# Designed miniproteins, single chains, continued (4): the designs that were tried, part 96

Each design is a single chain, and the fold is of that chain. pLDDT is the mean over its residues in the fold that is shown.

## One batch from the design tools (miniprotein)

Design m15540
Fold by ESMFold2-Fast:
Structure m15540 (fold): chain A 60 residues (1-60)
Amino acid sequence: MIEELRRKAEEHEKLSQQLFDQGEEARRRGDDDRARQLYLEASRHRGLANRYRNEAERLE
C-alpha cells in the first residue's frame, strides 16, 4: 500500500531524471525539438512522482 506508492514515486522520479538528462544532451546537440519533448515528459513524471510521494506521506 504505502510502500507501493513510494515505489511508484521513486520510479517516476528516476524516469524524470533520465528524461531531463536526455533533454540536456539533446539541447547540447542542438536538437531543440527532442529537447522540448524530453523536458515535457520529464516534467510530467516529476509531477506524478510528487503526487505519489505526497499521497504516501498522507497515509503514513
Scores: mean pLDDT 84

Design m15541
Fold by ESMFold2-Fast:
Structure m15541 (fold): chain A 56 residues (1-56)
Amino acid sequence: SLEEAKERVEAYFASRGEPVESILNLDDENLALLAKALGLSKEELRAVVRELQREL
């Protein structure tokens, strides 16, 4: 789900001491690598990025 994907992304960046908005600076290749590392599909990660962009 989008909420679960968002939670995993937020937890990842929090564990690194980075704001979740850091994801907006990643290119497509790095987004694909992050999705794989978090056990998410590339489409699920893109949905999280789009949701964060809507909140700006």
Scores: mean pLDDT 80

Design m15542
Fold by ESMFold2-Fast:
Structure m15542 (fold): chain A 68 residues (1-68)
Amino acid sequence: KKKEEHEEILKLIGELLRLIGEIEDLRLYLEKNPDISEEEKEKIEKEIEELEKKREELKEKLKELEKK
């Protein structure tokens, strides 16, 4: 039972790291392209916000699994 929970935790950690990578890529794009249009910047900022929300959801799931 505990071993199965550990495997699930590792899977969620993998998904979390992937989301962090996507967020970092978008933030890096904004940093390297400071002259982009306001519309493009807003779209990227919204994408980052959505990814941050998914990251927090996965983080909460990890906490629930650890506290079982």
Scores: mean pLDDT 79

Design m15543
Fold by ESMFold2-Fast:
Structure m15543 (fold): chain A 73 residues (1-73)
Amino acid sequence: SEEEAEELIKKGEELAKKGKYFEAAVKYAQAGALYANLGKPEEAAEAYAKAAEYAEKAGRDDLAAAFRAGAAA
């Protein structure tokens, strides 16, 4: 649901504030997938872009590239 995606974004923000970048990236990616399934491509793209940003901060450039591809799809 949209509410589930919003909670995942909120959890991702809280994890990022704690420096838990990999966990934050996972939460944003989950939100992106939910928004995509709900037919909300703009919100999905934003969530995947944030997932990519935090994946890079976690030292996972491979994962960041995958999330950027998801944002572009």
Scores: mean pLDDT 83

Design m15544
Fold by ESMFold2-Fast:
Structure m15544 (fold): chain A 77 residues (1-77)
Amino acid sequence: PPSREEIEVEATVALQLMRASVALIAYKNGADPEEVLEELRRVVEALRRAAEETGAPVAEEAARYIEERLRELEEEL
């Protein structure tokens, strides 16, 4: 069974990925690009913190994934 710590990191990753997904959907629907970029940066910071503190592969992979999306969006704008 997963530990409390494992459940907490998975919950953090799930929440942050949901935040990023909502921000990207908002961008496609005409949201302010600066607000979307700021939200994605906060998501990256939170996932990076979780990855560094827990060493959980899912947090590290999620952080890399959102960092890549953030970089692509910054280059698009």
Scores: mean pLDDT 83

Design m15545
Fold by ESMFold2-Fast:
Order: sequence, then C-alpha cells, then structure tokens
Structure m15545 (fold): chain A 77 residues (1-77)
Amino acid sequence: NAEKALEYAKKAIEALKAGNVDEALSYFRQAADYAQKAGVKEAVEHFAEAIRALRDGDVETALKHAQKAIEILEKEL
C-alpha cells in the first residue's frame, strides 16, 4: 500500500510536468487512498493539501506537499 501510494504520487508529478492537471489530480487521489490503506495519516494529509493547492491553481504548493508525502512514505518502506 505504501509502495502503491509512492507509485501514484510519482505518476501525479509526471502528469504535472506534462501540464496535465486533471490527470495529476486523479493520481494524487489514488496516492491518498493507498496512503490511507497503509495507515500513513501524515502522507494522506499532505496529498489532501496537494489536491487543494492544485484546485486553486497553485502548482508550486501542490508539488511541495507531494514531495513531503513522498519523503514520509519512503521512510515507511
């Protein structure tokens, strides 16, 4: 579950690099779901903030929260 959360988080970042905001939102939602299944609440909170920032058009803040969630999940592996 933590590994799948990381996989989807990385896909979300690649989608953002390509300018595909809707695809990135879908991947961040999947990352949050897998992080929740893994019991990593702090990563879930950071993915929720990334989704909120992205809906507000704030790509920089979304990437910052996504990177924080990735760091947290990597410590769980």
Scores: mean pLDDT 85

Design m15546
Fold by ESMFold2-Fast:
Structure m15546 (fold): chain A 62 residues (1-62)
Amino acid sequence: SLDLIKQVALHEIEEAKRELGLPEEVVEELKKRIENAKSVDEINEVGRELRRILEELGKPVP
């Protein structure tokens, strides 16, 4: 279950990179945090950061 949730989160970050032009340094940082996440709460925190970054850049929030 946790591995599946990680894969979904990684796909969302890759989509943000391709569709919204998320900076490569930010992409790598978020992917590393997901890979090291030990709980759903930690993955959710990365999701909140992604949304915050997208809002700051004026991009659509997923």
Scores: mean pLDDT 80

Design m15547
Fold by ESMFold2-Fast:
Structure m15547 (fold): chain A 60 residues (1-60)
Amino acid sequence: TAEEYVEKAKEALQKGDFDTAIENYEKALELDPDDFYVRSALAFVYRLKGELEKADEVLK
């Protein structure tokens, strides 16, 4: 479920595993494209990686 992917992404973030966090937030967003919380979280992780263009694109 989308919630399971969000939980996995949060665990990855706590471990500093930004790539795994991004993968799981993207999977959650595939299941619920209108979830602005997930989009915001994904943008936040992209900013932590210095991927500013990707962060901006997710919030469109």
Scores: mean pLDDT 82

Design m15548
Fold by ESMFold2-Fast:
Structure m15548 (fold): chain A 55 residues (1-55)
Amino acid sequence: LSEEVQREVDEAMLRIVRAVSKLAGDSEEEIKEAVRKAGEKLGVPELAERIVEEI
């Protein structure tokens, strides 16, 4: 997989997570915590950090 594709996936993920968070009505703090934990567990902490920054 190319780095360009990874970047596009990262951007799409950030947008989707933000939209879903707004529609779902969950607390931003709970979503941030879940994202950070998932990132650490999956070995993608950088991606999780970017998503948390956007929330």
Scores: mean pLDDT 66

Design m15549
Fold by ESMFold2-Fast:
Structure m15549 (fold): chain A 89 residues (1-89)
Amino acid sequence: MKAKEKIIETLKRLRDELQAMGAPEEILRLVDEGIEKVKKAKNIDELYKIVMETARRIARLAREHGDERTLRLVQRFAVEAMKIIAEAK
């Protein structure tokens, strides 16, 4: 599924950007968990649910830390990921 490969690439880019800005290990772990779940996704609907849950979990943790930069990065990721999913339907 081309959408899975594109989402994994987008998540890896998010991870690299978060690591470069010194995001907490807990946030990096959520991205890594998201990548592993995306690899196991069987269809577009499951992929959508995994993407939304991953973005929600990162956003929640970023808000708890007052990390506006991580919030902006995860919002950008969510928009790009939703575009990939929409193009795959």
Scores: mean pLDDT 85

Design m15550
Fold by ESMFold2-Fast:
Structure m15550 (fold): chain A 87 residues (1-87)
Amino acid sequence: AAELEAVAEKVRELLGLKKTSDPGTYTVTGSPEEAEKAIELARKHLTPEQQAQLDALRASGVSPEDLALHAYGILRAQARKAREAAA
């Protein structure tokens, strides 16, 4: 749980995510290179099914920044599920 939360926060930092005025939306300020590093970091902590999901999105032409945002969402969902399982 704590490890997945730390990885999610590192991905957020690499993307330079800033909270917008709209609930649940973020602005990516990181470079495409930082987004690719965030994706690689996230992949190491994802299930094969989730990795395949990211690969499908990349194949469909999703940008590295949007792909990294999607990976961030998956990591946060996994961290939440792990916390619920530990309770």
Scores: mean pLDDT 73

Design m15551
Fold by ESMFold2-Fast:
Structure m15551 (fold): chain A 55 residues (1-55)
Amino acid sequence: SPESRRLQEEMRKVVEDAGKQIDEALAAGDHERADAIMDEMHRRLSELDERLRAT
């Protein structure tokens, strides 16, 4: 469905954006920020996955 495609695209963007932010934080030596970004990414992906399963 269009909704499933949109959710999959959003998940991909979440991973891509989080990956860039994690790389930036690690390059700066900010491991706490990197961990926080990973935790937020996990939470967002779980929400999107639940919505995807509901479509």
Scores: mean pLDDT 85

Design m15552
Fold by ESMFold2-Fast:
Structure m15552 (fold): chain A 64 residues (1-64)
Amino acid sequence: GEEERLEELRRKKERERKIFELELRLGALEVALAVARVFNADPEFIERLEEEIERVRKELEKLK
């Protein structure tokens, strides 16, 4: 019915929004990682950024 169609559109829009937000987060984390490496930041901090990037990438893969 009409309600079922609207629900499908809402789910699609919510998924697309989540993907967009995760892609923005991924970009920000990759920039932060590059900056951290250039400034010779603490290795533990760099490792944490790499771990977070991997988590975001895995979450994106589950949504695609």
Scores: mean pLDDT 83

Design m15553
Fold by ESMFold2-Fast:
Structure m15553 (fold): chain A 72 residues (1-72)
Amino acid sequence: NPLLEEARKLIEETLEKLKAMEDEPLEKKEEIVAELEKRLKELYSKLKEKKDQEELLKLVAEFQEQLKPYFP
């Protein structure tokens, strides 16, 4: 499923950007990364079960909304 692979890449790139942030204290970065990794695992489980394009796009959009507090 191309949308599933696209979502995985987007999420992985997002996590890499967070880990690369140098202006945040290490303690804060570790907390943010751990929280996002937890949400990422939940999203992957849901995406594996969904084959419909509409459902996949909805799950990706919801995940992006959850990321907004970490990417102001």
Scores: mean pLDDT 65

Design m15554
Fold by ESMFold2-Fast:
Structure m15554 (fold): chain A 95 residues (1-95)
Amino acid sequence: MEDYTLTLVMKLSGGTKEQKLELAREIAKKLQERYPDLEVVDIKVIGDTVVITFRFKGTLEEARELAEEMKKIAVDIAKKHGLKVESITATVTPL
């Protein structure tokens, strides 16, 4: 097993910086509830873009599956907040 950095990048239309930050915190919290060993490293809001960085220990296959699940969860939470997702990416980087 290796250590991986998982970076979720989501570009949103509309909303305030505060709404985007609350959205990012809710996404991070939901992911940690489902994956207790997932570490939240950083949360940033840069203009219309939300960036959440996580650390994960496991296999590359598990990291890739988790990255895809992250995108699904993030889109679902954004829709519940009435925010439009313009683009979403999740990147897996070996440490």
Scores: mean pLDDT 84

Design m15555
Fold by ESMFold2-Fast:
Parts: structure tokens; sequence; C-alpha cells
Structure m15555 (fold): chain A 63 residues (1-63)
């Protein structure tokens, strides 16, 4: 799906250190669940596990 492809791209960008581009892509996702998942992937890549868990919990609450 387009959302799944976007999440794969966000992960690749974040792991490469392209955090601003990863964030722009995540913020462009209109679906709130997938947007939060994208932001959680970025937080995880930056080592902010507390923020990643918070964002994942928000995504699950909306799903």
Amino acid sequence: SAHEEALERIRALAEAGDIEEARRLAESIEDPVYRLLGLALIAEAQGDLEKARELLAEALALA
C-alpha cells in the first residue's frame, strides 16, 4: 500500500540520518495512524524510545 511504502521510506531516511526529510514525509501522511507510526520510527532511529512508545500508543488508540 502507499502508506506501507511511505513508512519504509521514512525508516530508510531516518536510518541514513536524513531526519528533516523523514519528518516532512511523515507529516505529509494524511492518515493520522500512519503519520504517528512514521513519527515513531523517526523517534526510534534517534534513540528517543520514550517518545517512540508515546507515539505508538497514540497510533494504537486511533486504530
Scores: mean pLDDT 87

Design m15556
Fold by ESMFold2-Fast:
Structure m15556 (fold): chain A 65 residues (1-65)
Amino acid sequence: MTEEELERLAREVENWLFITKKPVTVDELAERFGVSKETAERIVDRLVAEGKVEKLADGTYVPKE
């Protein structure tokens, strides 16, 4: 996957999380967006690094603010 595709997917995941307002797993993100689990992990790692998403103790991800 290209860097441009990863950035696009990261923005789509961010928007979906902000609309949904619930904790999600990497597996749910992979199924929802039609990507591999490894790609979903790369997307959430990017969003966490940007301070837009937080990883909870149970391994789920939520929008940070």
Scores: mean pLDDT 80

Design m15557
Fold by ESMFold2-Fast:
Structure m15557 (fold): chain A 55 residues (1-55)
Amino acid sequence: DLKEQIEKLEKEAKEVEDKAVRLAIEKGSDHPEVQELAKKSRELGKQIEELKSKL
């Protein structure tokens, strides 16, 4: 079910964003781990957009 996949990806994107904010506070926004989480969040957002375009 495409809607279920979209909901799961949206939840994952929010979790990744939350982790990025948390790590930015702990290690600084310049940290490579924070940058990787930000990139992953963008990738999830693109996947969500692609799935929504199929509905």
Scores: mean pLDDT 81

Design m15558
Fold by ESMFold2-Fast:
Structure m15558 (fold): chain A 115 residues (1-115)
Amino acid sequence: LAEKIEEILIGIAKVDPELFKRFAQILADKFEALGKPELASLAREYAEDLTEENVKKFARAIAKAVVEDPEVLSAFRDATAELGEIAVREKRDEVISLLQELYRVFAELEARRMA
C-alpha cells in the first residue's frame, strides 16, 4: 500500500508540478497542526525543490508515515480532499483521476487496519 501511495504522489508531481507544490504546502500545514513538525518540514523542503529525486524521497516518506500512523492518514485524507476541491474547481482532470486511485488505496488501507 505504501508503494502504491508513493506511485500516485509521483504521478501527481509529473502531471501537475504546480498543484503538487500546493498539495505539499497543504500537507505541511495539516501535519504542523497535528503536532508532527518533522513531517511538516519534509513536506515544505521537498516541495521547494521539485527534482525527481526529491519528489521520490517526499513520496516515500509520506507514504510510509500514512500507513504507519492513523493520525497521519487522517491528516493526509483531509489534505487530499482539499486538493480534490481545487482540482475540480480548476479542471485539473489528470489530477482528479490520480486522486480517485488514491481514494481506492485509502479504502484498502482502512480495511486492512480493521482486520
Scores: mean pLDDT 80

Design m15559
Fold by ESMFold2-Fast:
Structure m15559 (fold): chain A 55 residues (1-55)
Amino acid sequence: SDALLRELAEEYGISVEEAKGAIRAAGISGTALRVAAHDLGISVGKLRELYRRMS
């Protein structure tokens, strides 16, 4: 949900738009996931959790 996405983005210290981009990258490949996590300054584990909860 949009509300859950906002809450998780705020918890991770990223914008909703950054979170949407990162979720899309996580759905493409493990390499894209790692690059997105690094670019946003969050852990790979946090981005995997975000993807899992929003999928």
Scores: mean pLDDT 82

Design m15560
Fold by ESMFold2-Fast:
Structure m15560 (fold): chain A 58 residues (1-58)
Amino acid sequence: GAQLQEVLKLIGDTLTAIGEQIDVSMDKSLSAEEKKQLIEQYDEKLAEQLEKLKQLSK
């Protein structure tokens, strides 16, 4: 159903965000300041998505 599709989308988006954080941490072309800013942005998105998953899993 629609709720399952939303859960799967959130899981996919969460995994993508984790992958992006790993890529940023390993990117030698980025400065430490740029890495910090990008990781903080991904952390905020990840926290929001995990909260939505908790609400949908009830």
Scores: mean pLDDT 76

Design m15561
Fold by ESMFold2-Fast:
Structure m15561 (fold): chain A 80 residues (1-80)
Amino acid sequence: SAKEAYEKGLELAKEGKYEEALELYKKAIELDPKYAVAWENLAILLKNKLGKEEEAKEYLEKSIELGVEELKEAVEKVTE
């Protein structure tokens, strides 16, 4: 599942295996494109560990977009 791929990615990142962690975060996103935490951690990994700030910005923007969509749905449920 997306969660399993993401959790395995976290484990690898903690071990310093950043490239392998990146692949698993990408797999989590492929399985569930709305898994915002995977987009966020992929962006953090790219920027802070791999020095790929341009790529990191793209994934971060997607994570923010997903968060805004979730907030909009929550507001619509409250306001009806």
Scores: mean pLDDT 75

Design m15562
Fold by ESMFold2-Fast:
Structure m15562 (fold): chain A 73 residues (1-73)
Amino acid sequence: ISLEEAKRLVDRVVDAAAAGDVEAARAYAEELRKRDPHLGDIARVGLALIEAGLDPEGVRAAMLAAIEEEHAR
């Protein structure tokens, strides 16, 4: 998976979760997992944090930073 595709899917996870569409958010996180298990773990943790009541934009920033770090390895 490309960095740009990973970022696109992260944005979709966060946007769906922020809108309260948890099923759509989980589907996008699962799509990331199927393409890259490590990126899927980042998305799953981020979704869980949003579901726990953390700020979605703060979680988005953390997820994008983690994905860029993983891609740079």
Scores: mean pLDDT 81

Design m15563
Fold by ESMFold2-Fast:
Structure m15563 (fold): chain A 72 residues (1-72)
Amino acid sequence: LKEVLEKAIKRLEEAYRKGELSPEEYEFGIEALEKLYKLGASKEEIEKVLKAIINKDFTSVVMIVKYAELES
């Protein structure tokens, strides 16, 4: 699971370096992924949130994080 988080963070870092994400979007993405990891989210949930961040679907990111908080 920690390896999944590290790979997801590296992917966001790459997107930020390429100018695909703003500084604010990058910071939000890192915080969301780290929070999911602390809540014990699955590999699939971390990958789903990473995909949503890259696609700038921040509504889905917020919803997934909130559901993880409620289930923990």
Scores: mean pLDDT 81

Design m15564
Fold by ESMFold2-Fast:
Structure m15564 (fold): chain A 80 residues (1-80)
Amino acid sequence: SEIDKLLEEARKLIEEGKQSTDPEKRYELAERAASLAEEAINLARQKGDMDKLNEAIYLLAEATALFIHALMEIEGEKRK
């Protein structure tokens, strides 16, 4: 389904971000993952799929944590 494709792509971007040592790359991957998770949330709500909605919300939270950590690393380097 469309939702499953969005969730799978978001998961892949989050995993790539977790493995990246480049904070700018990690930030970009996290932002893209968050956008895909938000799209999945909207589609799950339209279809009334609570399981997919919960999964998408969890992925959005993971992507959000990832880009916050990346942003902190970027700002920390600029302050040095």
Scores: mean pLDDT 84

Design m15565
Fold by ESMFold2-Fast:
Structure m15565 (fold): chain A 59 residues (1-59)
Amino acid sequence: MDEKVRRALDRVMDAVDPLALSPEEAERLITEALVAEGLPRSVAERRAREAVEFIERAR
C-alpha cells in the first residue's frame, strides 16, 4: 500500500472509528485525508473507495 494512503487511514482511524461510519462517510473522510497528504482529488477518491472496500470486507 502507498505510504500516503496508509498515513491517511491512520489519521482517520485515530480521529474516528471508520466502522461506526457509513461507507459513504468513511470514503469522504479518507478522500479529504488523502488530499491533505498531497494526492490529486481524483486519485484520492479512487484510493478512498479501495480502502473502504477493504474495510467493509474485514467486517
Scores: mean pLDDT 72

Design m15566
Fold by ESMFold2-Fast:
Structure m15566 (fold): chain A 61 residues (1-61)
Amino acid sequence: SLKEKQEKGKAEMKAAMEALIDTALKMGYLTEEQAEEARKRLPELKSLDEAIELLAELAEK
């Protein structure tokens, strides 16, 4: 069903964002502090766009 597809999509998005944050930290794009802030704000994110914007804002500092 559409609802099941949307819930699965949200779970996949969360997993992808967590993996992206971890990868960015390991590659040196983010500091440990920036990565922790991104993880804390992850539950507030509603889309991949918002997650990318958050990471860009944190990396800018």
Scores: mean pLDDT 74

Design m15567
Fold by ESMFold2-Fast:
Structure m15567 (fold): chain A 62 residues (1-62)
Amino acid sequence: MPPSEEEIEEIAKRVKERLIEEGVPPEEAEKIGEDIRNGIPVPLEHAELAGEIADEIRRERE
């Protein structure tokens, strides 16, 4: 099933936070998070990170 709007918001937020921690500029990390939130295609590496974070959120909500 597609993720809920709430889940997408949390994914985008955590992706931004993790990218900043990894040394990505805050402005770039914010843009990537916004693209994910708006359903805009992102590069494969960012899509994979979003998938990993979605799985983490799902496990936390169990």
Scores: mean pLDDT 76

Design m15568
Fold by ESMFold2-Fast:
Structure m15568 (fold): chain A 69 residues (1-69)
Amino acid sequence: SSEPGLSIELKESELTPENLAQLAKQLGGLTGVDPALAEQAAAEIGKMKPGESKVFTLGPVRVRVTVLP
């Protein structure tokens, strides 16, 4: 694919409910993304540990999330 996917890097200290709610809102605002799927992705991100990396498929959008050590 010629278009780059989204890549997000977060510190464990940034995995707060407020930051995750804002992230869910931003991802759910993307064209073709289901807001409920974006909220589920944010909840899963909140469970990630330092050094973990996961790819979330939000309909047409792929987001790689890495929690920095």
Scores: mean pLDDT 79

Design m15569
Fold by ESMFold2-Fast:
Structure m15569 (fold): chain A 69 residues (1-69)
Amino acid sequence: HMEEIEKKIEELINEDVTSQAEFDEKARKLNELLVEYIRLAEERGEDPSLVIAKALIYIGDFIDKEIKK
């Protein structure tokens, strides 16, 4: 279910990290969820350009959250 994966991505991005180990784990989990999101969207016949654009937005949100600290 694409909406479930999107919710998991948003929840993960908003998760606070207090150590390098937690940051590494968060980045790894985000990568896994983005791969799952892309695969599911492709299986659903979603436009690849829109799927990639959405994935880039999530990556941008992650960077914004972590760098702004």
Scores: mean pLDDT 80

Design m15570
Fold by ESMFold2-Fast:
Structure m15570 (fold): chain A 73 residues (1-73)
Amino acid sequence: VKFDIGKEADAVRQAAAQGVKHIDVTAKGGSGTGLSIAKAAKEVGVPVTVTPGSGINVLPTEQSLKDGLAVSV
């Protein structure tokens, strides 16, 4: 099935609401996707693994995503 841009964050929230212990997300490169995922992950406090898509330029850093937003999101 196809993903909708920004729906990855909603998927993170929904999975966390179900009490999952870990969430895997494959992020498409580009601005916004990383911010949405980082925001949702921090909001729900669930560990999330973000795997960049084939695009080279993806969110600033996966560390920043995991450690919270470090920057403004």
Scores: mean pLDDT 52

Design m15571
Fold by ESMFold2-Fast:
Structure m15571 (fold): chain A 75 residues (1-75)
Amino acid sequence: MVARISGLVLLGVAYELEGKYLEAAEAFEEAGELAREMGDDELAARLYERAAELYEKAGKLEKAEEARARAEELA
């Protein structure tokens, strides 16, 4: 599971570097879900925060608010 989280984070970073903010946000959101399933709420919160920032850059304000709310709940 940790290796899958790392893989999703790297994928998200790669998408962000390409300017694909929506795909980057989705990758970080999936990484956050996996971290939460592992019981690492602190890591999950940070990953959801990153997804929220990327959703904002993608113009997906509702998704950004959802991701941010999840991060705040876990922090």
Scores: mean pLDDT 83

Design m15572
Fold by ESMFold2-Fast:
Formats: sequence, C-alpha cells, structure tokens
Structure m15572 (fold): chain A 70 residues (1-70)
Amino acid sequence: SLEEKLEEIRKLLEEGKPEEALKLAIELETELGVKELEAAVKKDEEKLKELEKKMEEVNRLIEEAKKALG
C-alpha cells in the first residue's frame, strides 16, 4: 500500500540509508502523481485530498533525504 511505502522510506532514513530512501521516495512520488491524475479524471475530490496529503509527506521525506546526503 501507499502507507506501507511511506513507512519503508521513513525506516530507511532512520537506518541512515538516505540514498535508498530518496530513490524509493521518488518512485512513490511518480506513483502518487499517476493516482492523482486518475482521481482527477474521476472527479473524486475526497481521494484527491488524501493523495495530496501523501504527496506532501513524500516531498518532505525527499527534502530530508537530500539534506542527509549533503
């Protein structure tokens, strides 16, 4: 699930693996973008709001991983 992938990224950052975390976070960002397009076509505003929250979390994790890499 999307939530399990977010948890995996957090675990990688906690384990000091920011490069692996960044790779997984970028992959998840791409997956979320596709799901947002699908939800927009269906006019599912509730799903869009849920996906936007997950996208914000992924973007925060990407920035954290980038900072850890220097």
Scores: mean pLDDT 85

Design m15573
Fold by ESMFold2-Fast:
Structure m15573 (fold): chain A 61 residues (1-61)
Amino acid sequence: SADALTDEGERLRIAGRYEEAIARFREALALDPAHERARTLLVGALVEAGRREEALAVLAE
């Protein structure tokens, strides 16, 4: 489920595994494009990974 993928992504992010966390959040949004928590956490993970242009693109959606 989108919730389960979002929870897994947050655990990966806390562990500093940013690329894996980003992948899980993107998978969650592919299943549920309206998933507010996955979108918010994806933006945060992208910023933490230094991928600021991608974070701005997610916010513009």
Scores: mean pLDDT 85

Design m15574
Fold by ESMFold2-Fast:
Structure m15574 (fold): chain A 81 residues (1-81)
Amino acid sequence: MEENRKLAEDYVTNPDDDVIKELAEREKKLIEKFNELVEKHGINPATEDLPEELRKILEELKAIYEVVEPSIARMYDTLLR
């Protein structure tokens, strides 16, 4: 979480190709893992209670979006509730 948040802060304040690539790769891996776990559990994340594994991934994505795009982070608060 903290590492992803710091990387997102670096993206906003001092964007360079390496920071952009690393942030994009971390986001992509988290999204891919989330989708894989959704398929594994056979749940609809919008309507069903999320397993702890899925909640952890959303918390990590939220940490990134809190710095980059707070509106998306707020949507994740609704899903984690």
Scores: mean pLDDT 70

Design m15575
Fold by ESMFold2-Fast:
Structure m15575 (fold): chain A 66 residues (1-66)
Amino acid sequence: MYETRVRAATVDGRPVYVGVTHDKETNETLATVVDAQTGEILLTVSVKTNDFDAAFEAAVAALRAA
């Protein structure tokens, strides 16, 4: 069983959706950033946190660094 949360954001003028999925069976958290206009996956990162807010911030920071 897993829980998924999605947030809309703008990163460097680019509208995106950030999806964070926590798998309660494996205790893994995955964050995916998708371009809101094209649906293109821009970034997928594994994050070492069970906090959705921290995972969201980590994904946005990773996209800015890329």
Scores: mean pLDDT 79

Design m15576
Fold by ESMFold2-Fast:
Structure m15576 (fold): chain A 55 residues (1-55)
Amino acid sequence: RVLDDEELARALAELVLSLKPRNEAELDHLLTSVGRLERLSPAQVAAARAIIAAR
């Protein structure tokens, strides 16, 4: 199905968390790298980071 921006951000957040980053720097690196690989906008990556911070 087609995901909206919030669903894409949530999916990125869940994927990054499933990779079990050990610290904030590794988390930021994974968010940026996976976001770039999946061609997500900087806004979608920022939204994913906000979702992780809110959990």
Scores: mean pLDDT 76

Design m15577
Fold by ESMFold2-Fast:
Structure m15577 (fold): chain A 61 residues (1-61)
Amino acid sequence: MEEAEELKKRAETVADRLSALGHPEEAQRLLDEVNKAIEAGDLDKAREAVERGYQRVAELL
């Protein structure tokens, strides 16, 4: 499964939305967190970060 690449793409999508909503620093932190988790092999942590990002976008709308 291409799980790491899929998580990276989802993180980029969420980060783009956070930046559009006026939160570019949160967007960069999310990207950094997901990328570091993937580099460490912690796909569960990467998934949790992406899901938190989606929830954050929903809360800001």
Scores: mean pLDDT 82

Design m15578
Fold by ESMFold2-Fast:
Structure m15578 (fold): chain A 116 residues (1-116)
Amino acid sequence: MKEKAKEYAEKAAEEAKRAAELAEKAAEEGSPELALEAAREAGEAAEYAELAAEYGGPEAAKKAIEAAAMAGVAAIAAGAGYATGDKEAASEASKAAAKAAKEAAEYAEEAAKAAA
């Protein structure tokens, strides 16, 4: 059971890092497609963090879930903003998504270390 908690926490960290990179690229390019891809990766990070918590992951796994969910919501908002031409709101949302995704990755890495 601890081995699965570690594996899921490591996967959550990987997907959260991808979400952060995609959110940063979405901000640079003004791309709704990259912002929505960041939202999908953030969603996968949240799902893996939930599995890590279920298999006996520490409190850090729950914090990773919250941060990944926040990253996903912000990335969806960024995608909508870029698609509708609200570039200022979209840029702020992309930055929020990248920050939340980085926090999710840090918490997921902490959860993986605690599960080892």
Scores: mean pLDDT 84

